# Ledger of designs, part 12: designed miniproteins, single chains, continued (5)

Each design is a single chain, and the fold is of that chain. pLDDT is the mean over its residues in the fold that is shown.

## One batch from the design tools (miniprotein)

Design m16414
Fold by ESMFold2-Fast:
Structure m16414 (fold): chain A 76 residues (1-76)
Amino acid sequence: MSREEVMEEVELVFKGMRIGMKAAEEVEKETGVKVPVEAMFRAMGAALEALEAGASEEEAYEAAKEAVRKALEERR
């Protein structure tokens, strides 16, 4: 594993985390419902997966928002 490969992976992880957190905050604001930690982690995972697939930050953000909404629907 090269230093450059490690740095790229680390940057993607941090981007995914930031996008996922932002998506969770926006869904919370839109719904008025507190987003649980597990839904936030799902959002981070969805954002990271999208970024690793070559999606834009905007596409990753939309994927993260969808993941939060879906997680909230499953938490009944």
Scores: mean pLDDT 78

Design m16415
Fold by ESMFold2-Fast:
Structure m16415 (fold): chain A 66 residues (1-66)
Amino acid sequence: KEPLEIAIKGLEEAKKLNNVATAVRALEEALEHAPEEYKPAIEEALRKAQEGDIDGAIEILKKALE
């Protein structure tokens, strides 16, 4: 589940910086390298990040790791 873990780390850094563009970029990179089974969770997190909801994006990916 490396793509989800990398995406979560990127989102946590983006949250510290209060930078939505950094969050979106981290999710786009994760989506390019993710296995098909993880793409729906990353796409949903990307939508949240685009809305400015970095916390919501992190929550979606953490639930996908369960």
Scores: mean pLDDT 80

Design m16416
Fold by ESMFold2-Fast:
Structure m16416 (fold): chain A 64 residues (1-64)
Amino acid sequence: MKEELEKRVDELEQKARELISQGKTEAADKIFDLVAEARSALYRGNLEEAKKLIEKAEEVYQSI
């Protein structure tokens, strides 16, 4: 599970960088903030918190 969540975070960071290149900086910034919090949660071993933060970032991406 942890490795799966880390992979999802990496994919979201890549998508956020692509959004910056498209001028969608506000959405990209929100995703970067959420995935940074998710990485912190993963480091602390809080997988449930990390998953919720990742899902929020994925929702931000889907809303644009």
Scores: mean pLDDT 84

Design m16417
Fold by ESMFold2-Fast:
Structure m16417 (fold): chain A 100 residues (1-100)
Amino acid sequence: ISEGNKALLEGDYEKAIELYEEAIKKDPNNYVAWFNLGEAYLKAGDYEKAIEYYEKAIALDPNNYIAYRNLAKAYEKAGDLEKAKEYREKAEELEKKIAE
């Protein structure tokens, strides 16, 4: 995963994706790897896959308001403004509850 994060920061999204996919094959419950895979696809401009992988991360960690925030951004970039608003509001609700 650390090598995946380095690749992501360097803009090598293909390498980041490969490394995060390996992490997921080793541990399919690694919600951090699913989240990072979503971010790599979002940065690469593949919004459909970004949505899919953020949804996987949320399924494993339903209180991850950052994943909901990024899912909203992915939907916005994909042109689904209604879903973007829905998930942005969900992220704001979860952040407020956690910050209490």
Scores: mean pLDDT 82

Design m16418
Fold by ESMFold2-Fast:
Structure m16418 (fold): chain A 69 residues (1-69)
Amino acid sequence: SELSEEETKINSLVVKAARELLANKDDPEKRAEIRKQFLEELSKYRGPEEAERIVAAVEAAVDAQVAMD
């Protein structure tokens, strides 16, 4: 299965944001900055509603991982 160039860029943004959010799990201000940058970058490839859904899904996944630790 091949990813499109756009899907590859989005996946790279998701991986980067998830790692940065996890690394800053105890820093709410830094997490807010990371979230804002992630949403802005995603909005170049997706509409605002879809971009927000992707951001929310990544945050939920990170928060679930943090809660298990």
Scores: mean pLDDT 83

Design m16419
Fold by ESMFold2-Fast:
Structure m16419 (fold): chain A 98 residues (1-98)
Amino acid sequence: SSEVDPLIEKLLNDPDPKEREEAALKLGEIGDVRALPALEKALEEDPSLEVRKAAALALGRIVAREGSEAEKEAMRKKAEELPDEEIREALLEGLEIE
């Protein structure tokens, strides 16, 4: 989708955390694997808990749809290592979305 690149830029660069959260959720809805590196970066580095949760949910959702069984297993293991329970639960919830 032509809207993926603008959403990636918004996720990584918008000064408003609400705009970054909406961008993460929309990237998860679109399901384009091109968003995976940006979603992983936001999950690990964004100062907003709500943005990190949205990025985790979106990351899980894309991997659930497009990922191999090995990639899904790797993502579940990554979730178990996350220190924040709310972000862990968001990633695991994403992995269960059809």
Scores: mean pLDDT 86

Design m16420
Fold by ESMFold2-Fast:
Structure m16420 (fold): chain A 88 residues (1-88)
Amino acid sequence: MKELPEEEIEAEIEEALALMRAGVNKVMLENAKTKDEEEKQKTLEEVRESLEEMRERAERIAELNPELAERVREAVEELEEKLEELEE
């Protein structure tokens, strides 16, 4: 038996959430500098994959920590909307 694996998952998700926000801000900044559409699309795809993983992790912890799960979902939705504007 591993002690407190749920607490480790919660802490990891909170750290990843902060990193995702920083990552989206970085993508927005790089997209303002870069004129290469191929590079922009690749970076957007990578960030979207990270957001999808966080959404899945939120779903897995929803029974354990519904407040954290909801916070992650809201953050992912907000960040996905920002990325969608960059694609359009």
Scores: mean pLDDT 69

Design m16421
Fold by ESMFold2-Fast:
Structure m16421 (fold): chain A 64 residues (1-64)
Amino acid sequence: PSEAELDAAVAELVAAVLISIAKRNPDLKPTAEDERLLERARELARGDPRAEEAVEEAERLLRE
């Protein structure tokens, strides 16, 4: 796979993990570390619509 394909896959994985944490802990406020991970995932997802969508969903759930 290309570097871009690997980056997109990592971004989707990070987004899925953040979504799972948010759903299990609805009262948990996002930390600066959560925001940093989300920002990094956004960079990795750049140019891949599916990965970008996954990261946007994670951001939406964390911000609520």
Scores: mean pLDDT 77

Design m16422
Fold by ESMFold2-Fast:
Structure m16422 (fold): chain A 66 residues (1-66)
Amino acid sequence: MKERILLDLYGAGRASAAELATAYGVSQSTVNRHLRELEAEGLVERLPDGRYALTEAGRARVEALL
């Protein structure tokens, strides 16, 4: 799940928890748990509009997967 979130944010630039939950067919609670874990790791950040985006470290993590 977390790697998928990072890849999707890399491609889309930003997304809401609701958009990701719909795309993956999971609950918004499941996505929010993973987003909080990624935010704690410094890989994603919550924007003022409530959407999430990759940090510099998050982009580096995705590039290591490519």
Scores: mean pLDDT 82

Design m16423
Fold by ESMFold2-Fast:
Structure m16423 (fold): chain A 84 residues (1-84)
Amino acid sequence: SLEEQREIARLIGLELAFLAALDAGDLEAATELARRLAEAAKARENPTEWDIKRLEKLARLAEEAGLEEAARALREAAEELRSK
């Protein structure tokens, strides 16, 4: 559906913005984008296994950057999607 396509596009946009913020060393922006990504991911009606694996990969990148709160938010989102 168009709504589902918009949800997927939003997740992709937030992921790219998060990765760009990490690359730029903008830890404040990266943390906020990770939180927004986690919330958008949790709102997904029909999450896929790839959505979950991608969140776990992003959580590892956040942890490697020292963004413990961001990593936690992304992991909690992945766990919530697994329970759906």
Scores: mean pLDDT 83

Design m16424
Fold by ESMFold2-Fast:
Structure m16424 (fold): chain A 55 residues (1-55)
Amino acid sequence: MEKAEEYLEKALEAVRAGKEEEAHLYLLKALSLIRDPKKREEALARYRAAVAEAR
């Protein structure tokens, strides 16, 4: 769980830096470590919110 959270934080940081490719890569890494569908949904929601706020 901690590694997935670390990758998700990296993805959110990359979004704020305008590094879309890196952000997407870290998001995929985070999702690959999350087996719980609900946790995946929460991670995607956080990522989408960060993308909207960065625009």
Scores: mean pLDDT 79

Design m16425
Fold by ESMFold2-Fast:
Structure m16425 (fold): chain A 61 residues (1-61)
Amino acid sequence: AAAAREAYHRATLALVGAEIELVGAEIDRELGLATEADVEAARRRVEEARAALEAAEAALA
């Protein structure tokens, strides 16, 4: 029970962090400070974080 709640909390924070990094990468790309590959890497991290959150939610049900 406690471990599942901690996993859910960590997964939620990881998703929020990944979304913030994606926004930053998109801004940097518009300013010429980052590449499309950097944005794709950030987007991949968001997808990985979403999958982890879904798994953590399933463990709580």
Scores: mean pLDDT 85

Design m16426
Fold by ESMFold2-Fast:
Structure m16426 (fold): chain A 87 residues (1-87)
Amino acid sequence: MEQAKKNVESWRKQLDELLEEAKRFIEKGNLDEARRKITAARILLLSIKEIAEEEYQESGNEYFKKLVEDLTEKANREIEEIEELLK
């Protein structure tokens, strides 16, 4: 349980850092670097989803599944908002 929470918090921090870097690149007009950061965030989300699906199949841990679903929904929303800025 504690390890699962630490993993989710680590992933959240990594996603937040990638998305914040993407926003900074947009502010500077560096749209190619911003797109690269968004791509990295999407790849990280796919890896998180795969790990969560494997964990759920093994343990049936609904709490961990919900934490990952909440993280994924929030990150996808933020990615979509940033992608709208890229036109």
Scores: mean pLDDT 81

Design m16427
Fold by ESMFold2-Fast:
Structure m16427 (fold): chain A 69 residues (1-69)
Amino acid sequence: MASRVASLRELADILEKKGKEAEKQKNFEKAADHYEKAATAYRQAGDEERAKKMEEKSKEARKKAEEAK
């Protein structure tokens, strides 16, 4: 159980980093996808505070992607 939670948190950290990199590249669709997956992983790891933060970042990235039509 502990090893699984640690692995999920590590995955979430990697996904958050990928989201930030996508934002730097102005690829807001990929940023939103990565942040959404990070939110799910953080929630499964029991970190609801970071999960909410990732959901908000995903939402903002989706808005920017929509405006880039």
Scores: mean pLDDT 80

Design m16428
Fold by ESMFold2-Fast:
Structure m16428 (fold): chain A 116 residues (1-116)
Amino acid sequence: MDEEIRELNLKALEAFEAGNYEEAKELFEKLIELLEKSPEIPGRKTLIGIAYSNVGEALFKLGKYEEAAEYYKKAAELLKDSDDRVAQAYKNLAEAYEKLGKEEEAKKAKEEAEKL
């Protein structure tokens, strides 16, 4: 199980670095499913939150800003106990909202990042 998690994460990161954002998204989504089925994994909530951020980044690169915003919002909820990571998730969320012309939602996300 740990080997499958590590392999999926590495493969997803390699796809993202190669610019294969659709493949990276699918691999990170598969990683989320595997982590959700594995409650015994230490730091599971943080790992799922990181994977949600990575799906959001892949979606953002694909121009799917509305979907990216939803994933960044879920990442922020999962990473709430990790100030550095949750601040970055809110910053990414604000940028996605700016791309969508949602100025008030972008402002609120920036304010959440600045509180941390």
Scores: mean pLDDT 84

Design m16429
Fold by ESMFold2-Fast:
Structure m16429 (fold): chain A 61 residues (1-61)
Amino acid sequence: LQKAIEQLRQQAEQLKAQLVAELRQAMTELGLSQDQIEEAIARTQQLVEARLQAQIAALQS
């Protein structure tokens, strides 16, 4: 069980890193403000973390 949770955490961290990098680049190129970029990044990280926690809860059920 712990190994499956660790794999999900690693996958979620890689996904977050990739999405954050792509969002930061795209939004900067579009001329969006730093505040808008950071808000979008924070929301993306929250969504990935929420999905990770839901999957962990399902595995523990």
Scores: mean pLDDT 80

Design m16430
Fold by ESMFold2-Fast:
Structure m16430 (fold): chain A 82 residues (1-82)
Amino acid sequence: STIFELTKLQLRAVGLLVEIELAIKTNASNEELQKIIKEAEELIKEIKELLPKLSPEDQELALKMMKRLEEEIKKLKKKIEE
C-alpha cells in the first residue's frame, strides 16, 4: 500500500536525520558528507514519486519531511564548501 511505502520512507528519513546530526557533531569527512547527501537526495526523489499517490493529508506530511531533508542537505553542502 502507499501508506506502507510512505512509512518506510519516513523511517529512512529519521535514520538519515540522525546520521546528519552525528556527522556534523563528529566533523565527518567531506567524502562521508557527500554519501549522506546522495542518500538524502535519492530519498527525496522517492518521496516525489510517491506524492501523487497519497491522500492530501499524507501529501502534507510527505512535503514537510521533504522540506526538512532539503534544509539539512543545504547545511551539509555549506559545510563541504567551507
Scores: mean pLDDT 85

Design m16431
Fold by ESMFold2-Fast:
Structure m16431 (fold): chain A 79 residues (1-79)
Amino acid sequence: MSEEMLKRAEELKEEAVKKAKELVAEGKVEEAILELEIAIGIIRIMRGVALLLGDEELAKKLDEIEKELEEELEKVKAL
């Protein structure tokens, strides 16, 4: 479960960043922001679950993914 959750989180990050970049290229900045905010929300829920299960390593990896998504969100908001 933990390894599968991390893989899904990485895939979600990769897809959200790709879609956000495509939306920005089309001038759809608000839609790009929404895509990244949705992804961040899902990762936060996954991290909460990892913490409840006592999986500190998974929680740390999910926190790293959340931070990367937040950095992309700030770049889009700066446009």
Scores: mean pLDDT 86

Design m16432
Fold by ESMFold2-Fast:
Structure m16432 (fold): chain A 58 residues (1-58)
Amino acid sequence: DLAAEIYAKRLEERGRPDLAERVREAIAAGDGDEVIRLMDEAGVDEDEVLREVRRALA
């Protein structure tokens, strides 16, 4: 899943590989609320990640 890898990479770039694994699991489960919580915990702007996903899928 390309979206899951983009989200995970952003968390890894913040030095949080533990959250990267959790976000892959949350995306695989369709748990959008958990994805938002993990992004907020790491201080990642989800709108920035969504723009990157849209660009990568174009």
Scores: mean pLDDT 78

Design m16433
Fold by ESMFold2-Fast:
Structure m16433 (fold): chain A 57 residues (1-57)
Amino acid sequence: HHMEELERIQREVKEEKERLKRFDEIAKNSSVKTAGDFAYKELLERERERRRRGAAA
């Protein structure tokens, strides 16, 4: 049964989502100046695409 695994993943994703949201605002408001900001900007963009592509695949 993967019920417990699903719950674990859901919690982890939720926490990561909150982090990404914070960086998304920073990246959007600016042109991104640090490698860290760049990485997070790509992460949130990838997450968005992943959801769409993952559903198709």
Scores: mean pLDDT 65

Design m16434
Fold by ESMFold2-Fast:
Structure m16434 (fold): chain A 57 residues (1-57)
Amino acid sequence: SMEELIEELKKLFSEHKSFAELKEELQRRYGLSDEKATEVARLIAEGRFEEAAELIL
């Protein structure tokens, strides 16, 4: 669900201290392209978790 994905992204953000580490984990976990993973990681860094989740779905 969207809510479960948002909570997962919040946990990933808390566990990965660098932008590069977060981006690599997003690519690995969700099969995102470099461009999409960069945008998702940016949204997460800005606290925009709902928008980040929408891009993954």
Scores: mean pLDDT 85

Design m16435
Fold by ESMFold2-Fast:
Structure m16435 (fold): chain A 94 residues (1-94)
Amino acid sequence: MAEEAALKAAKEAVKMGKASNREGTSYGTGAAISAIGAAFSASLGKYEEAARDARSAAESAKLAGIKGGALEEGKKAQEAGEEAARAAEEEAAK
């Protein structure tokens, strides 16, 4: 479900932030906030907004992983954000 996928993306963003240097932690916070926004939008049935927020979370997670030196955790957070976006896009298409 789109909400559950977005919450998972938020958890992975937090894990990435904990594994990152100081700069990566700041970007990881942004990724987590975007993923939480996606979960909230999905819970309200606003799946197009949820998909946009989840895409934003994935982009922020990728950048945070690179800048923070947590490439593996960043990749997992990016993949979780992309999965959340796909789940929201599938619901929006119904």
Scores: mean pLDDT 79

Design m16436
Fold by ESMFold2-Fast:
Structure m16436 (fold): chain A 60 residues (1-60)
Amino acid sequence: MVGEYFRVKKDFVAKTPEELSLKEGEIVEVLEIVDEEHVLVRNLRTGREGIVPKEYLEKV
């Protein structure tokens, strides 16, 4: 999972400063696994980083 690319399945709105808002269809790189349900990602379009729930991502 770390170092792999994923597609955002559905819009995600950040609820904390550590989270990253994402739009459906954006491609992200997984940088770190935070816990069983959350990952740290980088948005490839913007270069921004933040935490996102894994359920919002699908393997490309």
Scores: mean pLDDT 84

Design m16437
Fold by ESMFold2-Fast:
Structure m16437 (fold): chain A 77 residues (1-77)
Amino acid sequence: SVEELIATLLDESASAEERAAAAIALGQIGDPRAVEPLLRVLRESTDPVVRHAAEGALLAILGDAARPLIEAIRAAA
């Protein structure tokens, strides 16, 4: 379910591979409930694999509307 994937995405005890896989799956599903959790991961995660997957998922869900959100987070880091 989307809720289970969001839980895995936000689970700091899960491996980077598991969290990245959850982000990819959320992007493929396209449910907008994943948007704020994915943005949170981009703000808080230091893992480049997880962050790359979260960026891809946001682009998959929001298209070009994701671009200014991703750039704002990159600029703040």
Scores: mean pLDDT 85

Design m16438
Fold by ESMFold2-Fast:
Structure m16438 (fold): chain A 74 residues (1-74)
Amino acid sequence: MEEAKKIIEEIKKADPVTGGMLEEAYKLLKEADEERALKLVLESGRLFREKSVEEAGREAARLAGEAALEIEKA
């Protein structure tokens, strides 16, 4: 929980738009599937460490959107 929040805040420093999207997705996902919410944030943090901010932001936003849609359909 605290680790996910820290990663979201670091992403917000690099890309505030994607960081905001991840924060909202994490809040929604955590209520339905806490493990999936954590995995989304951890993978997004990894992307921002290994890729450019532009590439990481695009991919993280896609992952957040897909995860939110899967929860809505379940």
Scores: mean pLDDT 79

Design m16439
Fold by ESMFold2-Fast:
Structure m16439 (fold): chain A 118 residues (1-118)
Amino acid sequence: TVKITESGGGTVPAGGSRTLTAKVSGVDFSSYDKFWFAQRPGQPRVLVAYISADGSLRAYAPEVAGRATISQDHAASTSTLDLRDLRPEDTAVYYAGLAAAGSGVVTHWGEGTELTVV
């Protein structure tokens, strides 16, 4: 059974930083592209960050470009999203997602972790 356990949410002051972590089990972690999505109240989930399975490609949404870093650790089976210079508009539920390498289709989702910027 695939399991994605997210951590690192909570309340943080504007201008602060936060690391969100997704621990993955039940799949070959190295065969998956990793995604982080944000869902703001009353809005759809939107892509925040991406890293390819081999780590050669990274992409960020314009609203977080320069303030976010996505990384992965194959040995630990973790995907992390480091967010810096946080703004009230970064308040959202953040979801880790996995897609088979090159498929572009997210098939496994985390349960979400809440981040509130005050």
Scores: mean pLDDT 89

Design m16440
Fold by ESMFold2-Fast:
Structure m16440 (fold): chain A 70 residues (1-70)
Amino acid sequence: MSDEELEARLRELLRRAGYPEVTPVLVDAEGGSAMGRLADGGLAHLFASSAPMVLVMREVDGRTAFEGIR
């Protein structure tokens, strides 16, 4: 998968989940990962696999909360 394709998949998955605004932080097709910052400050991490999933991490009340998006 190319860096462009991996970024496009991250954006598509997040847009479908209601996150249309994403700023790329890291796109690494060789390493199989892409990360983007959401408008609410959450960090989204896409893992390149046969069943790609985005993990969103947020700081809530001093702790890290996780949300899975498919």
Scores: mean pLDDT 77

Design m16441
Fold by ESMFold2-Fast:
Structure m16441 (fold): chain A 97 residues (1-97)
Amino acid sequence: LSEEMEREIDLAMVRMAAAVGDGETAIRLAEEMAPTASKEELREMAEALAVAGEKLKEAGDYEGAIRAYEKAAELAEKAGDLELAKELREKKEEIEE
């Protein structure tokens, strides 16, 4: 597989882990990809981790949700999407209250 195809597979794995509420796996995979990810990939990973945060919050795993939103905000900021980063930090603050 090309590096581009491998990145698409890795991003799909982040999204799948996020969709089932496996925040630890989603965060780990995103952290592995982030150093070499494009801004678009970083934004997509941030959105996937936000989904993980919602799933974890719904399941009552508030610590997991906080970690997912914090990581999502960092990735959004790295992508240059400051509005998304702010929204994700606000979601984290709502849980910390």
Scores: mean pLDDT 82

Design m16442
Fold by ESMFold2-Fast:
Structure m16442 (fold): chain A 93 residues (1-93)
Amino acid sequence: NIERAKELVKEGHDALNAGDYEKAIELYEEAVKLAPDSVVAGRALLLKGKALLELEKYEEAIKYAKKALELNKEKDPETAESAEKLIELAKKK
């Protein structure tokens, strides 16, 4: 299921770039469901946070960015750093 989760993250990124934030969130949620506690799930949680930020759902964006940070702190430092930046940006809104 990790390969399908990666495909869903890619499809979610396409939806995010198209401005279809709700569709992007659905795709990222499915990716997390298929590959929980993985690097892919952590990236999906970060990207869900970015989509929530675009929807001005700042508290939810912080919640999912924190989950991405917890999951990726040791496994994917670049995603963890992006999550920290998202949290700081959302807190200033």
Scores: mean pLDDT 83

Design m16443
Fold by ESMFold2-Fast:
Structure m16443 (fold): chain A 69 residues (1-69)
Amino acid sequence: MKEEAIKVVEESNLPEEDKKLLIKAIESSKTLKQIALALRAGAKLARVRGDEESAKKLEEMAKKIEEKL
């Protein structure tokens, strides 16, 4: 799940600094819930930038992870 979450962040249009912070948060996560929260934070950042496509992809990945909780 971490590898899939990182891939979604890397494929997003977020700034490189935001990508690095989110990837670090995902890699340091100890639970699936923490990974989902990081992805939802990334989606919020994407929306603030007007990037609805990246926001939706990040939210969909968060939902897939939450289904395993």
Scores: mean pLDDT 83

Design m16444
Fold by ESMFold2-Fast:
Structure m16444 (fold): chain A 63 residues (1-63)
Amino acid sequence: SVEEEVKKLLEEAREAARAGDAEKAKAYLSQMGKLLRQNPELAEKYKEEVEEVFAEVLRVEAA
């Protein structure tokens, strides 16, 4: 399902960010963003998790 794909991309983005790979994490977030634009109900449901991952990416870039 689309929701399973969103969850997979979120997890892959988190793993990339935790590994210090901000560019790879952003690539996964970009792919997920395309799905969320087409599925606004999922964008609302996962809003906080998406914001948390973006914050992790920004911290990695600042370090």
Scores: mean pLDDT 84

Design m16445
Fold by ESMFold2-Fast:
Structure m16445 (fold): chain A 72 residues (1-72)
Amino acid sequence: MSRDERAASLTPGQQKVYFALASAEKPLTAKEIAEKTGISQSTASRNLNALAEKGLVNKEKKGKKTLYKAAE
C-alpha cells in the first residue's frame, strides 16, 4: 500500500515524527526529532515507540543513545 495510506492511519503527532525521520539523511534521536518538529522530547519518544511497534520505524541502541530511522 502507498506511504500516504499508511501515514493517514497515524495520529498527527505520529505523522509529524514519521515524516521528519523519512526526510532525514541519517538516524535521529528522540531529542533531535523533538527539535526538528517543535514537540517535547517525551512526546517524540512516545510517538517513535508507537511507530516502531507498527513496523514503520527501526530503533537501534548505540552507546547511551537510541537512534531511530524510517523502515523503508
Scores: mean pLDDT 75

Design m16446
Fold by ESMFold2-Fast:
Structure m16446 (fold): chain A 61 residues (1-61)
Amino acid sequence: MSPGERSARFLERQAEQMRAQGDDRGAEALRRAAEIVREGAKQGKEDEAFDEASRLIDQEM
């Protein structure tokens, strides 16, 4: 499993935890971050994708 896929799966699990706690906004932000990381990894742009995902999380959480 690639580092990007591993990171995306980690973010998806965190999103499920936040939703279980009633934080729908945080859960959605983490799911969007996971999609950014997964797509970036497919394009060989993991570093750029991680930076974008981090900015998204900071803006929404």
Scores: mean pLDDT 79

Design m16447
Fold by ESMFold2-Fast:
Structure m16447 (fold): chain A 60 residues (1-60)
Amino acid sequence: SHKEAIEKVVKEVEEIAKKNDIETAKEKARELLEKAVKEHKLTDDEAQEASLKVLEILSK
């Protein structure tokens, strides 16, 4: 569940990165992660781990 929740969010960010420039993708990814925590789709710890994976994706 923990790994699956993070993987799902990471895949959504990968799709955002494919469709947007890097600056817009970073903005949308931050909004997505904040929303996922507010909607209880991710815990704070899961969101932190997802953030590190998102940073790796968006740094390429």
Scores: mean pLDDT 78

Design m16448
Fold by ESMFold2-Fast:
Structure m16448 (fold): chain A 90 residues (1-90)
Amino acid sequence: MEARVAAARELAARLEAEAAEAAAAGREREALRLRAEALYIRAQLARLAGDLERAAELYREAALLEGRALGREEEARELAREAEERILAE
């Protein structure tokens, strides 16, 4: 699992850097989507570490950014609620 955890951290960092570049280039929707992907990876890492509260927070934030990327703020709030409930139910 160590190698997979390291690879996941590196992927999250690359996605965050790509999101910053996308935002600088005016590709806001792509930037939001890339940030959401990075947060989903960080949420999974928190879950693997046994920090379910932190994982739920990160999943909620990721879902909100994903919904904003779709231009659907109402849908984003529903996705965030579902993500939090799913994690906390474990």
Scores: mean pLDDT 79

Design m16449
Fold by ESMFold2-Fast:
Structure m16449 (fold): chain A 104 residues (1-104)
Amino acid sequence: KLEEARKLLEEARRLLEKAEEALEQGKLEEALELVEEALNLVRKAIELAKDDKELLEEAKELVERALELARKVLEKATDKDLISKAIALILRAIGLLYEIEKLL
């Protein structure tokens, strides 16, 4: 379970790196999709490793990074659908941070 959680967090980190690149290129929709996928992987990882504080701290860092990327997309977004999706991901990331902090 722990090696699976580590691999999920590693993949989430890679997706967030791709999201940062997409954001730099002005690909806001792609950046949000990558952030959403990363948050899905982090959620799975914390369910597998909720008793491992080191992995929970890593998960927290990745969720904070995802939150920051979603906020940056929100600042650049002009269409209502993209704004709505960014807000939804921001709220989801805040919820995940709350869950992780309760386990720490």
Scores: mean pLDDT 87

Design m16450
Fold by ESMFold2-Fast:
Structure m16450 (fold): chain A 64 residues (1-64)
Amino acid sequence: MRPDEKEVLLAFADMLAAIAKRYSKNKKKIEEVEKLRDEARSGDLETAQEAVEKMIKILKEEEK
């Protein structure tokens, strides 16, 4: 696998965490997103993919 794939996912996770911190009013959701970003950084590529998907779902649920 290409090393850049995980780097792209980590950059995306950082962006999603920044969006949550700036636009979300729910502290618990911000903490969940930051925890998922940390899991993405410490895990493998598959863990990073799963973390990013969960972060997107959390942000989408706040919009609804």
Scores: mean pLDDT 76

